# Designed miniproteins, single chains: the designs that were tried, part 50

Each design is a single chain, and the fold is of that chain. pLDDT is the mean over its residues in the fold that is shown.

## One batch from the design tools (miniprotein)

Design m1724
Fold by ESMFold2-Fast:
Structure m1724 (fold): chain A 83 residues (1-83)
Amino acid sequence: MSAQEYILKAISYEFRGLALAVEGDKEGEIKSLELATEYALKASKLSGDTSFAKEMLLLLGKRYEENGDFDKAKKYYEKAKEL
């Protein structure tokens, strides 16, 4: 699987997360953003470009923070700094 294929998968899960957020499904949103982040990280390892993976990690962290899961939010923010 190419870096471009992983980016497309990440984008598709990001849009799914946004759709679930509009429906009020916070758990579904976070699960979709976790998958988007996983594929963005896989793409970054193949391409060397970490920009999209950082954006997804920060977005996922923010969603955990908004849901009151500060421990998970901190973990994803710290991971974004390591990239």
Scores: mean pLDDT 86

Design m1725
Fold by ESMFold2-Fast:
Structure m1725 (fold): chain A 85 residues (1-85)
Amino acid sequence: LVKEEITVEKYTPGVYDPNPEKFNVLDASYDAEKQLLTLKLDKNANVKVGDKIRVNAGMPMIGTVVKVETDEEGNKVVTIDLRNK
């Protein structure tokens, strides 16, 4: 994953949104063994457990938020399950 080329958007299955809520990605890491993507989003990210997220990291992926934490800077640390479970 390349940080500058990652886009993250809120996703609602079956609904086309021409102006989806976009999140600023500060960091990204992928655990292939667990099929979990961890994203560090800015403090303004309106994201919660159960949200569906579209991630474009060279190819589009859709996942479900399973964990949200806040770091020392107020940024959101989000764990996403990428559906290959």
Scores: mean pLDDT 73

Design m1726
Fold by ESMFold2-Fast:
Structure m1726 (fold): chain A 110 residues (1-110)
Amino acid sequence: KEKEREIESKVRDILTNGYLSDEEIEEIKKTMLTAVEQKLEELEVDEETRKKIMEAINKGLDEVVKEWKELQEKNGDKSEEISEEERKKLLEIMEEISKITTEDLVEELK
């Protein structure tokens, strides 16, 4: 999907510009999962559909987090951490994308 590619591109750009700790990566994952759960509640998604979407998103996030941690291990020798502004921007982007992806998945499963 085009939106997913734009997101991946923006995330990679931010991650290549600075070091992001494992704790910060886990914080982003938690923010994304919270946004997904909130969106599923707003859309009044049934339990079966919710489970399928949560499984798909958790699997995708686990793969993304693994890739991010591998990228950050390669950058770990750099003492430059990602800026607070870039971190906030990344969190906002990932939160919004989690909501959009959840909405798209719900529409596909209707």
Scores: mean pLDDT 71

Design m1727
Fold by ESMFold2-Fast:
Structure m1727 (fold): chain A 70 residues (1-70)
Amino acid sequence: MSKEEAVELALKKAEELEKELVREVVTNGKQYSKEEGQQLILEKVREYLKEKGLSEENIEAALKELEKSF
């Protein structure tokens, strides 16, 4: 998998996780600061990419680009 593909996967997963986080706040009454939400998304994206068998280099590159988008 290329670095570009890794970045695209990370961004798509982050978008899905943001929607899930909003739904969780509405459904369960949980509250997150912007910073807390961003950290949760980064952690879950890292786990997702590891589960997909991506190299550490590609995971780090994808997370760095995702973090810059915040």
Scores: mean pLDDT 77

Design m1728
Fold by ESMFold2-Fast:
Structure m1728 (fold): chain A 80 residues (1-80)
Amino acid sequence: GPYTITIKDSSGNVLGSATADDLLLAALEGLQVVEKALLKGKSVTITIKDEDGNVLGSKTVSTLEEAKSFLSDVVRAVLK
């Protein structure tokens, strides 16, 4: 089903979201939002949900490398 990735700042403001039937595609689109937010020197919280609204993962990251690692871990966990 469709997966939704939501990116929030430290105050809880939604900076962007990505929705796709493919979890990897949703993760790649979400990563673009994270990259833009982190260029402004702010931490972001990444939350991934399935079609039923179940949280598959949530993490606060301060670097693009942390974001990539987190999204890779969630994709691997869901696809296995």
Scores: mean pLDDT 81

Design m1729
Fold by ESMFold2-Fast:
Formats: C-alpha cells, structure tokens, sequence
Structure m1729 (fold): chain A 74 residues (1-74)
C-alpha cells in the first residue's frame, strides 16, 4: 500500500526545511501523481529544495516542470 505524508506532516517538514508555500504546492502535486510509496521521495525533494544556489534552483525548476506536466494531463 503506497504511503504518503499527510498534508499537515508535509507542511511541518516544509517549515523545518524553509520551503515556500509555492514550492510546497508543487511537491503536493507531484506526490499525488505517484502511485507507490512517496514518503522517501517527498523528504528527499523537500531537502533538495532547501539547497541554495544553482543546484537548488535546478531542482525547483525540475519539480515545477514535472508538477505542471501532471496538472496538464489531469
């Protein structure tokens, strides 16, 4: 059975890593598009979004792009 973080747990982790509400929204959309266990993916993504500089910006752009693609398909 796929396990996902609750919306409140996801918000708590976002607060811990200093993630904006906008970035958190993209993570939520990607989470909903994953059929398997997404808990590891969600934690890794929030950690990645907390990285500053080119690496963090590239990861944000990738997350936004993927979330947008899933939104457009739905």
Amino acid sequence: EPKKLSDEELEELAKKYGISEEDLEYVRKLRESISGDSSGFERAMLKALSVEGDEGEALRAMIESIAKQYEEKI
Scores: mean pLDDT 65

Design m1730
Fold by ESMFold2-Fast:
Structure m1730 (fold): chain A 68 residues (1-68)
Amino acid sequence: EAAREQALLEVIRSAKEFMDAAAKGDREGMQAALDRMTAAVSRIADPETVAEARRNLQIVADEELAKA
């Protein structure tokens, strides 16, 4: 499915953008990448899985933002 494939690529790209933003201490970029990643996951996963992933990603983002 093209939409699912596109969503998976979006997750991968957003994860890279998050890591790049974290390396330079870009809080806005980190949050934007996290939001894009969450949106992409929501297209390919059920709501329960999305909620769990969002919680886990937010914890990681908060820890990285605290260090930046």
Scores: mean pLDDT 74

Design m1731
Fold by ESMFold2-Fast:
Structure m1731 (fold): chain A 90 residues (1-90)
Amino acid sequence: APINVEEAFNKVKTLFDAETQEELRNIVEKYKDNPEKFIGSAIYIAEKERPEVADYLKQKFPEVKPYYDEDIEQLSVPVRLGLILIAKEL
């Protein structure tokens, strides 16, 4: 299977506390039918906070463009890191 965001989340979720896990689960659920937007949102955040991971994601998913989501932009640091780690695990 090409892209499974829920499986990637399940592999990394125990690195986060219960509140961060709940916020990440809500984002994974929001994008369950559009994994390209999930990856694009992670790339958008990673370009600002983890440029080496952004480069890795752009090489792995060359057709995915950074995607701006206003709901995601205001997330806490642990949630933003969680999005990057989930996308990296894909």
Scores: mean pLDDT 83

Design m1732
Fold by ESMFold2-Fast:
Structure m1732 (fold): chain A 101 residues (1-101)
Amino acid sequence: SKMDDERFNALMKGLENDMQALKEQIRDLKNTPEDAPQGELEKKLIALQMTIMGVSAQIMILENIKPKLSPENQKKLDQLIDEAKRLIQEAREVIKQVKAK
């Protein structure tokens, strides 16, 4: 079946929402003091890892439908995916820094 605009817009909104959650979780981890209770840090790490998995899954779904989209929607999708990939890279760097402590 052909991709329709409503389905595309819903999937794009889903990725935008997951990206917003990722931004907030990155900020929360960066602002977590080293003397915070061990359980709080672990909980935040798990939450961030789960959000990375969610964003990655959304990217996979959107890339799978990309060939069915108009050139305008493909360009819009590429821009959003590029931003999402940059956020995933930042999140992984923060996780690495936290685990090195």
Scores: mean pLDDT 85

Design m1733
Fold by ESMFold2-Fast:
Structure m1733 (fold): chain A 65 residues (1-65)
Amino acid sequence: MDRESLLETARKSGRFLGRARERGMSDEQVEQAIKDLLTYLQTVEGVDPELLEEMKKEIEKSFKE
């Protein structure tokens, strides 16, 4: 998957988790979901650490919006 597709997936994931938080998912559950997603991408999909850092920033940004 290319960089743009991964960053767009990160943005969508952040927005989804933001809505899930509003619907009663705890902050701890949201933080764990983000951590699990990033760990999966790193360990299973082999995503580059630099790209993972960019994806984390996009998730955080979209979650806060």
Scores: mean pLDDT 77

Design m1734
Fold by ESMFold2-Fast:
Structure m1734 (fold): chain A 71 residues (1-71)
Amino acid sequence: SEEERLEFYKAAITGDIEKIDELVKKNPELINYKDEFGKTPLDYALENASEENKEKILKYFKEKYPDVKLG
């Protein structure tokens, strides 16, 4: 849902890895659904995160979802 996407972006901006984990488990489309620009909600979240929070998020996904392609 749009509300879940908004919560996901907010979690990425704040570096809330626990909330990111919760949201992705509830809605895997956040990391798997590519829009018409070839971007997932995860891609948009990373574009808006600080360098520190982006690094935390990327480490989380590398460990939990190693097959996720970040474009």
Scores: mean pLDDT 77

Design m1735
Fold by ESMFold2-Fast:
Structure m1735 (fold): chain A 95 residues (1-95)
Amino acid sequence: SHMDELLKKIQELLEKIQQVLEELRASMTPDERLAFAEEYLKYNKLPEKYRKAILDVLRRHHDAPEAELQRALMEAYLKLADEITSKIREEIKNK
């Protein structure tokens, strides 16, 4: 379904961001990694609302241990999933 496709895209983006940030950990400061993540998100075709939500999490946890960042991103994913699910249910009801 459209809902499943959108949620999958968000999950895949978050997993890719985590992978890239971990790979850059040894060569970049937390602030440099945040700047890279902000630039990287510009190349993703997600609506601005979801990109902003992900950026807010990255900014709050840019200096956090990887496990803490992963938990924060998972919490953000679940919140976005609920929001998207509710919005899609409303759109289906209005058809």
Scores: mean pLDDT 69

Design m1736
Fold by ESMFold2-Fast:
Structure m1736 (fold): chain A 61 residues (1-61)
Amino acid sequence: MVEEAARWVVENLDDETALSAAKVAINAGQLDFARALSEAARKAGRTDLAEEIENLVKQAE
């Protein structure tokens, strides 16, 4: 599921790579995955990453 994939990315990849994955997802129209990445980052305590992804999603809406 999207939530499981997003959690894996946040837990196993650095902030730069996770942010890049969010940008690719947004460009591909996968806003649900980008939102899941933001939620996973927030749950992991990576608030700066979560806020950056949230801002990208808001700009793409």
Scores: mean pLDDT 82

Design m1737
Fold by ESMFold2-Fast:
Structure m1737 (fold): chain A 70 residues (1-70)
Amino acid sequence: SLDEALEKMLELAKKYADKYPGFSEAATAFQAALAAEDPDVARSLARAGINQAYNSDPKVGEEMRAILEA
Protein backbone atom coordinates (compact mmCIF):
# COMPACT_ATOMS: atom_id res chain seq x y z
CA SER A 1 0.00 0.00 0.00
CA LEU A 2 1.01 3.64 -0.38
CA ASP A 3 1.03 4.11 3.42
CA GLU A 4 3.33 1.08 3.88
CA ALA A 5 5.71 2.44 1.21
CA LEU A 6 5.69 5.89 2.85
CA GLU A 7 6.45 4.38 6.29
CA LYS A 8 9.43 2.46 4.83
CA MET A 9 10.75 5.57 3.07
CA LEU A 10 10.28 7.66 6.24
CA GLU A 11 12.24 5.10 8.31
CA LEU A 12 15.07 5.16 5.75
CA ALA A 13 15.10 9.00 5.66
CA LYS A 14 15.19 9.20 9.50
CA LYS A 15 18.14 6.75 9.55
CA TYR A 16 20.28 9.29 7.64
CA ALA A 17 18.67 12.59 8.73
CA ASP A 18 21.20 13.38 11.50
CA LYS A 19 24.10 13.20 8.98
CA TYR A 20 22.50 14.68 5.84
CA PRO A 21 20.11 17.70 5.88
CA GLY A 22 18.47 16.54 2.62
CA PHE A 23 17.21 13.41 4.38
CA SER A 24 15.66 15.54 7.15
CA GLU A 25 13.76 17.40 4.41
CA ALA A 26 12.79 14.05 2.82
CA ALA A 27 11.48 12.81 6.20
CA THR A 28 9.32 15.96 6.55
CA ALA A 29 7.88 15.39 3.05
CA PHE A 30 7.09 11.71 3.80
CA GLN A 31 5.40 12.66 7.10
CA ALA A 32 3.27 15.21 5.20
CA ALA A 33 2.46 12.53 2.60
CA LEU A 34 1.30 10.12 5.35
CA ALA A 35 -0.94 12.88 6.78
CA ALA A 36 -2.48 13.65 3.36
CA GLU A 37 -6.02 12.37 2.78
CA ASP A 38 -5.72 12.65 -1.03
CA PRO A 39 -3.58 9.83 -2.54
CA ASP A 40 -2.50 12.10 -5.44
CA VAL A 41 -1.27 14.75 -2.98
CA ALA A 42 0.48 11.99 -0.98
CA ARG A 43 2.25 10.74 -4.15
CA SER A 44 3.36 14.28 -5.08
CA LEU A 45 4.80 14.82 -1.57
CA ALA A 46 6.50 11.39 -1.74
CA ARG A 47 8.14 12.36 -5.05
CA ALA A 48 9.33 15.65 -3.52
CA GLY A 49 10.89 13.71 -0.62
CA ILE A 50 12.56 11.25 -3.01
CA ASN A 51 14.03 14.20 -4.96
CA GLN A 52 15.50 15.64 -1.73
CA ALA A 53 17.02 12.22 -0.88
CA TYR A 54 18.28 11.78 -4.47
CA ASN A 55 20.07 15.16 -4.36
CA SER A 56 21.86 14.08 -1.14
CA ASP A 57 22.56 10.43 -2.09
CA PRO A 58 21.37 9.12 -5.49
CA LYS A 59 21.59 5.47 -4.37
CA VAL A 60 19.24 6.02 -1.41
CA GLY A 61 16.95 8.11 -3.65
CA GLU A 62 16.78 5.22 -6.14
CA GLU A 63 15.99 2.78 -3.28
CA MET A 64 13.15 5.04 -2.10
CA ARG A 65 11.77 5.30 -5.66
CA ALA A 66 11.79 1.48 -5.91
CA ILE A 67 9.86 1.26 -2.61
CA LEU A 68 7.22 3.71 -3.89
CA GLU A 69 6.82 1.84 -7.22
CA ALA A 70 6.66 -1.66 -5.66
Scores: mean pLDDT 82

Design m1738
Fold by ESMFold2-Fast:
Structure m1738 (fold): chain A 89 residues (1-89)
Amino acid sequence: SEIEQRRKNLTPDQRRALEAIYRTVEQVRALIARLREAGADPARVQALEEEVDREVKRVEENLDDTTVQTASSIRLIGLEFEIELELRA
């Protein structure tokens, strides 16, 4: 609602960056759910969920800052890679 109203004032590039970040967030959360199902340590699962929530908060507090959004995107992609490697082990 409030975030959606703020999104209406973003440039097309800023809007595409945000949409890409939200898609990556959903992918990371799905991987965390798979780790939980695979019997991963509940403390590790909680820490990963908190890290994703921290990145979402950072992005939402900086909707018009492409540098912050790019940095958060890189960290989320790194987290996705880390979890995928753990699932393959």
Scores: mean pLDDT 84

Design m1739
Fold by ESMFold2-Fast:
Structure m1739 (fold): chain A 63 residues (1-63)
Amino acid sequence: SLEDEVRRDVAELRRKAAQMTLGEFARLIVEEQERYRETYPEDLVRRFSAELDRILAEKLAAA
């Protein structure tokens, strides 16, 4: 399902956040948010963006 795809994408991005620099990850999330806006329904885009904001906040707090 599309919801399962979102869940998998979020999990993968969380793993990548641990392995990438802040700059690399910030660029990746911008690209992923653009892809989501073009591909997925607005409700899933908002859910995805909220999860990315959380991951980015966690990465910033760890820096």
Scores: mean pLDDT 83

Design m1740
Fold by ESMFold2-Fast:
Structure m1740 (fold): chain A 100 residues (1-100)
Amino acid sequence: SPLEKKIEELNKLLKEMNKLAIQYVKTKDESVAEELLKKLEEILRLVKENSDDESAIAALEQTYEAIKEAIKNGDTLSLLIYLIAFGGEVLVVERQLKRK
């Protein structure tokens, strides 16, 4: 179904996000941080295009801003916590899509 393809796309983006997060923590490379933020933006766009849950979208946007601030401040612990939260919020959206 079209929804199954969107769930597969979200899972692929989450896997790429996790790989970039590990690379950034290891290297502290600003170019890796930029790629990580672009993947988060791709996930947000895909969620907004496929979900009408304004609360879930708002939570993802809030967590995205927190991730940006953690990167800016060099706060690796907060970054990891917010990335876990962001992934969990995406999984809520995936469960909603599977129910349709």
Scores: mean pLDDT 87

Design m1741
Fold by ESMFold2-Fast:
Order: structure tokens, then sequence, then C-alpha cells
Structure m1741 (fold): chain A 107 residues (1-107)
């Protein structure tokens, strides 16, 4: 299950990185990414969930000028995942929480 969740998260990141992806497909990819990353936290795959969240923020920062609504959805998804990581006892997630909050405020 954890391997499948990681694969789903990585595919969602690939879809979000592709500038030819339609807006509707990008929004579905954000939802898949959030659900898969939360699943990784639930399975104890904290390093994978943190990495996916960091990569998502990086992708969203590139999208903010072209697709600000998608960027906002990604920032919110990363924040939710990072908060769950922090609650699970993974203190490195605080960096992602602080970054996502700042990016949401600036958008």
Amino acid sequence: RAEELLRQAEEALRILRDPSTPLVTKRIAVDVLRQAAIGLVNEGRYEDALRVSKEALEIAERLKDTDPEVALDVYRAALIVAQKLYEAGYPEAKEVIDRAKKLIEEL
C-alpha cells in the first residue's frame, strides 16, 4: 500500500510539472497528491511524505504566476500534509508548515 501511495504521489507531481496539462487535470492531481501524501503519513512513511510536500511547494511556486488557483490548492495540500507529519512527531515538517503558510498569505 505505501509503495502504491508513493507511486500515486510521484505521478501527481509529474502531472503538475507538465505545462501542457489541462487545468481540470491539475486540480485532480492536487487532490490525488494530498490523499496519497496523507496516506504515506498514516503508513509511517514520513521522509517520503515530507519530500513529496517539499517538491509540491517547489512546483507550486513555479505555477503561481500562470495558475495561481492551482498554486494555492497545492500550498493548502502541502500545509495539511505537513501539519499531519508534525502531529505524528516529525519536527522537520515545521519548515514546510511555515513556508506553506507564508506562501498562502502572499498569494
Scores: mean pLDDT 86

Design m1742
Fold by ESMFold2-Fast:
Structure m1742 (fold): chain A 66 residues (1-66)
Amino acid sequence: HMEELLRELREVARKVAELMKKSKKPFTPNSEISRLLDEVFRALDAGDYEAARQAIEKLREVIEKK
């Protein structure tokens, strides 16, 4: 549901901010994280909540591996 997806997106955004602070390397706009964030917003704009959820899960996976 939309409300739950937005809640998860907010948590992921906070974790991204933490990683940017901890990172030895500067984040670039072309990072995989930026690409996945764009994918989430595109899916939400299209009303494809399942695709948005999948993109959020991929984003969380990338964050956890870093």
Scores: mean pLDDT 68

Design m1743
Fold by ESMFold2-Fast:
Structure m1743 (fold): chain A 73 residues (1-73)
Amino acid sequence: SMEAARRALLKMLSRLFGVELEVDMSGEEIREKLKPYKEKLDRFEAILKEIDEAMELFDKGIERALERNRLRR
């Protein structure tokens, strides 16, 4: 779920930057706590974008493999 993904992301960011981030914090509170780490956040955002692009390629690869299996039947 999106809520579980949000929890995982906040825990990961908390561990990565050594800051206390909780699920019930507002977006403004999270931004303020992460403000000193903007450069690291920008790098992290770039990495997440690369992961998203890789996951899209992987999903398309699976769909193509499944379609090939259907066409062989």
Scores: mean pLDDT 72

Design m1744
Fold by ESMFold2-Fast:
Structure m1744 (fold): chain A 80 residues (1-80)
Amino acid sequence: APLTPEQQAVVDEIVAEVEKRLEELSKNPELTPQEIRDELFRHLAELVRRKAEEHGLTRDERIQVALRVSKRLLDLLDEK
């Protein structure tokens, strides 16, 4: 089933924050693409946890949000 509107809002919030961080990290000439990816991955785990708790999501709902965010993040990074 698709995400609820509330779950979708959480995904959108997380993706927006990750996009902002990616833009900032991408402007730093000292960081390699691999270092950018590692920093985003670490930040993503904490961000998903915090936003899920903030919105009162269950464990199962948190997993669904995390999966959707991960797919969107992979598309955002566009790295092969």
Scores: mean pLDDT 77

Design m1745
Fold by ESMFold2-Fast:
Structure m1745 (fold): chain A 72 residues (1-72)
Amino acid sequence: MEDEALERIKKLLEQLKNAKTIEELEKILAEAEKLADEYRDSSPILASMARMLASEAKRKLENLKKEEEKKK
């Protein structure tokens, strides 16, 4: 379970670095939030990492949303 969660976090981190659309960032955010919630009781460190990933995705999403709003 823990190794699987780490692999999912790694995948999300990679997706976050390559994400360029609001849709991609929303998907990453939702998955990270779900991971944080799922592992909060069983692995605080994994939940913390997922929470930080979600926070970063949310921040990028907000910035991209403002950029897209002014693009056209």
Scores: mean pLDDT 77

Design m1746
Fold by ESMFold2-Fast:
Structure m1746 (fold): chain A 65 residues (1-65)
Amino acid sequence: SMRERGRELGRKLVEMKENRTELDPATQEALEAEMKRIIEEDKEAYEAALETIREEVEKRAEELK
């Protein structure tokens, strides 16, 4: 479902940022296209992605303290 894809995208974005990995242009373009589709097609999927990002960031912030 789009909601599940949103959650997967959110998790991938947090993992990439945590690893301090710069995305190659093709991968970055693909992620941007997927996010754009999620925003346009399903607001709930987009909200699920944002919530997943928030949860993962909070968990990692706790581990760093």
Scores: mean pLDDT 67

Design m1747
Fold by ESMFold2-Fast:
Structure m1747 (fold): chain A 78 residues (1-78)
Amino acid sequence: SMSARQARIEEARRAAEEALARVRELDPSPSVLTFAEKEAADLVEAVARGELSLEEARRRLDRLVHQAGEITAAQRAA
C-alpha cells in the first residue's frame, strides 16, 4: 500500500540522517563528507523507487559510516 511505502521511505530518510550525523561527529574531510552525503541520498532515492529494501539500505548506511570512520582515522594518523 502507499501508506506502507511512505513509512518505509520515511524510515530510510531517518536512517540516512542518523548515519550522516554519525559521519559528521567524526569531523571528516570535506571530500569524505560530500561522498557520504551523496551515497546516503542515493540510497534513500533507491528505497523511494522500490529498487532497494529498507533492510539493504540500512546495511549499506552502516557500511558507509564504518568506511567514513576508517578513512577519517587513517587521515588523522598520517
Scores: mean pLDDT 87

Design m1748
Fold by ESMFold2-Fast:
Structure m1748 (fold): chain A 90 residues (1-90)
Amino acid sequence: MLEEVQAQAKAAYEAGSAKAAARPDLSELERQLHEAMAKMLEAMANGDLETAEEEARKAVELAKQMDPSLDVEELLKEIEEAVEFLKKLL
C-alpha cells in the first residue's frame, strides 16, 4: 500500500503543480499552496496523517484566498482525494 500512497500523492502533486503553472497571475498564492502540498505529500509518505491533514487544510484556505476558479477547485479535489485515500488505508 505504500506504493499506492506514493502514486496517489505524486499524482495529486503533479496535477496541482500543472494547474499552478497554468495560472501565472496567481503566482504568490500558488507558491504558498505548492509548499503546503509538498508538506502534505511528505507527511503522507512518512505515514504522518495528522500533518498531512493539516497541510491539506492550509491548501484549502490558500485556495479560498486565490478566489476559486475551475483550476483551483480541481486542485482542491486532488488534495482532498489524496487525504481521503490515505485515511481509507488505515
Scores: mean pLDDT 65

Design m1749
Fold by ESMFold2-Fast:
Structure m1749 (fold): chain A 68 residues (1-68)
Amino acid sequence: DFEAGLERLRALAAAGHTGVLVRDEEDRFVLVDADEEFDPETVARIRAGDPAAHDAAEELGRERLRKR
């Protein structure tokens, strides 16, 4: 559920991590922990609101959902 995803996103933020919550066409959700998946420069760009860096995290999440 999206609400459960938001709760996990808040917990991740409380731990000092940057998360991106991704939804697919089948209403499946995955949380991408950017600090685990990307280098610190990319994480900083996601936090700064860089659309290209954010899109990279979303695409990673969508790829994970598509492979299930």
Scores: mean pLDDT 78

Design m1750
Fold by ESMFold2-Fast:
Structure m1750 (fold): chain A 73 residues (1-73)
Amino acid sequence: MAEAEATLTASPEEAAAVLARLAAEGGASPEQVELVAAATRHEKETGEMPVPEDPETQRRLLEGIAAVRKAVE
């Protein structure tokens, strides 16, 4: 309950820090961790996932998100 509410009302910085740490624990590179943090901030501020126009950056972001899922499992 409190954890779900904290996630919903967390500041963009708090949400980004948590997901960045999980990505690092899941084996993401520093570049992927930074992309996950930036994407999480953008999503919390705008309600929309940022879609990088560069395919390489998009791939790295998706790999970072996969690392977060692996760390949580």
Scores: mean pLDDT 71

Design m1751
Fold by ESMFold2-Fast:
Structure m1751 (fold): chain A 99 residues (1-99)
Amino acid sequence: AATVTVSPTSAPVGGEVTVTLTATTAGNWAAVFRSGGLEGGGVAHLDNAAAGATAVSRVTLGAAGTYVVAAGQIVSQGGTAALTDAGLAVTDTATVTVS
């Protein structure tokens, strides 16, 4: 599986959060925003990662609301990350509230 964390879990409008994607098993993993205001779909990915590998991304959240980051296994052939929620077998989610 992969896990995702967001720090902080609450931010002001225009604030920045750190998204950390961690591979708990070897494979191809991505984290994507699936709800709330969206600035692109893909947030972080790990390509051909060993267990324990991490990817870190900083994201600015420009609108009030609840944002959900989904982490999951990339369902693609040929090793290219499909950085969309529809392309993931989701294994974990994290939420951040912006006010």
Scores: mean pLDDT 72

Design m1752
Fold by ESMFold2-Fast:
Structure m1752 (fold): chain A 80 residues (1-80)
Amino acid sequence: ADEERTARNREIIDVLVALAHAAEKGDKERQERYLALLKELTDGQITASEEDLLATAKQVYDSMTPEEKARAVARAEALL
């Protein structure tokens, strides 16, 4: 149970990192796809605005090394 929850939390983090990466590149289509995926992964429990989600995503993204960012983005792309 905890392992499954940990895996889901890792997917959420990966998608947040990919969302911030798409925003930095101005990839609006990928931003919209990752926002939709975040809502799906959280069973619609996210009540935050798009702006608040992007701010959270940027905070997570800025905390990572370039290598960690690349791995997280690759894992998130596999979920699309």
Scores: mean pLDDT 78

Design m1753
Fold by ESMFold2-Fast:
Structure m1753 (fold): chain A 83 residues (1-83)
Amino acid sequence: ATFSPLELEAELYLVFGEIYLGIGNSYYKQGKFDEAIESYEKAIELFRKALELARQAGNTDLARHAEQVIKEAEEKLKEIKEK
């Protein structure tokens, strides 16, 4: 199999997190900072679940990807909160 059940679940959480990250970026570009913050916080929550599952599966590449997208979302969240 290409992925274990844990790896598939981690991938799904990454996809959902990326959707919320995209929604947050859309709100940010519209100047809707409160909605952008909510979307980025949801993305971070989903990416953290993906990271936990990737680590449980022993998939270091998925774990590194999750860590990178968490950092991206946290940096975006920091940019809007520093106003």
Scores: mean pLDDT 84

Design m1754
Fold by ESMFold2-Fast:
Structure m1754 (fold): chain A 73 residues (1-73)
Amino acid sequence: SELEEEAKKLREKAKELRKKAADLYAQAAKLLKSSNPADVEQGKKLRLEADILEGMAALLEAMAKWLEKVAAK
């Protein structure tokens, strides 16, 4: 099914976004522990970027789930 293949691609893309978000969260965690205010501000920015990527991944997973339901009909 075309819809099942599309859903699989969306799930793979979501997985890539979550991996990138995990890397950004790890970098942010290190910066946020710094006594340097500039590092803390950079850490906050990376955490926000990671939050956005997690949100995008969740949206792609929701779209994939919808396509899987349509394909099952």
Scores: mean pLDDT 90

Design m1755
Fold by ESMFold2-Fast:
Structure m1755 (fold): chain A 106 residues (1-106)
Amino acid sequence: VTEEQYLEATRAVGDTLGIPEEKLEKIKELLRKMMKAIKNKDYVSAMEYDSKLSELLEEAVGDAAGAAMSIIQGDKKQAEKLASTLEPEVAKKVLEATDKAMEILK
């Protein structure tokens, strides 16, 4: 998986869940910063970026934030489990986003 594919997957998730473009660009920027921090073994900064990502997702998609974060982290099983606790229409969007992201990331 390339950085480009990872950001493309994140865009597909955001579009599927209805995240506004301005907020989606901020999410992508935080993901780039988090990936750079991990590469530099700066796990404290990586954790801070992860926290900010969770906050932005909660603002953008509310109850689906945990599922969206699981998708971004590549945890398909957790994303599907969290989707099962959501309202059916929201769960459907989360599962669609998960499938799109996992297809791009494979």
Scores: mean pLDDT 79

Design m1756
Fold by ESMFold2-Fast:
Order: sequence, then C-alpha cells, then structure tokens
Structure m1756 (fold): chain A 66 residues (1-66)
Amino acid sequence: MTTRTFTANRLVAANLSSAMELKVGDTLKITISEDGKTATITSLDTGQSITVSAKQAEGILNAPVL
C-alpha cells in the first residue's frame, strides 16, 4: 500500500466537502490499497474518512492547482 499526507487547498476542499467535513488547511491522509483499486482519504483533523477508487484519488491529488 502507499500512504501520502497533504494539506487541503481550495480545490480539494471544494471537491471533497460534499463527502466529508473538510476546510482549507486541513491535513488529509490518503492510503491506496495494495491491489491499487481503491483509496481511503482520511481527515486527520476530524477523523472522517471516505473510500474512493484509486483513479479518483489520483485525479483529486493531481488536479491542476492554481
């Protein structure tokens, strides 16, 4: 599995706020499953988590950020 942490910027907050409580500046942890098919995104500030496809997680992390 692969685990990364990152700080929520405006686009990440906008994309994930409907699925979990999140604000700009929150620390997020993303863990991709060992089979590479799913990813879990966890807010370290709220403890909430969601499960998405690995492809969606990569899209969220690699979306063009201004």
Scores: mean pLDDT 69

Design m1757
Fold by ESMFold2-Fast:
Structure m1757 (fold): chain A 89 residues (1-89)
Amino acid sequence: ATVQDLANAIMDELGIERVSREEVENLTEEELKEEIERAKKVDSKAIGKLILIGLEQQYLARTENKEVDEELIKVVEESAGKIAQKKKE
């Protein structure tokens, strides 16, 4: 709930379509890599999926000391930044 609420707020602020947990919870490692590559091409749906995944990883790192995917976080920050910049212009 909390992670989804934060992800929804970020997606709304960026003007991208909301992604549900059901769209990301069954992603394989290969499918996740495909979404990362799509997000690098500024695909808004892929960026939304990575925002939700990245926030969940950060939450688990804080609560369960789990590792975060630094490449995923970097791709999210760079791609979301490009969308935010375009929206301001």
Scores: mean pLDDT 78

Design m1758
Fold by ESMFold2-Fast:
Structure m1758 (fold): chain A 77 residues (1-77)
Amino acid sequence: GKKRVEVLAESGLEEVAVKLEQLLEPVLKSEAKVTLRKSTMSAEVKVSSEEDAKVVEQLLEQHAAELGLKSFTVSVS
């Protein structure tokens, strides 16, 4: 099927990128773009709908520490 999640990860964050894709892919209804930054250990997520934004925010609040992320932002395009 068509992938909905595109993860752009800096070198050394490939495992975090895979885990994020696995968490987000089954719950998203539209496309999302994720940027992972190693220097800040942060994720920037851009989604196409407010419904997807709410789901992503809830999942990242639950899993951010497990993924080694210190912060995240979710925005609708």
Scores: mean pLDDT 81

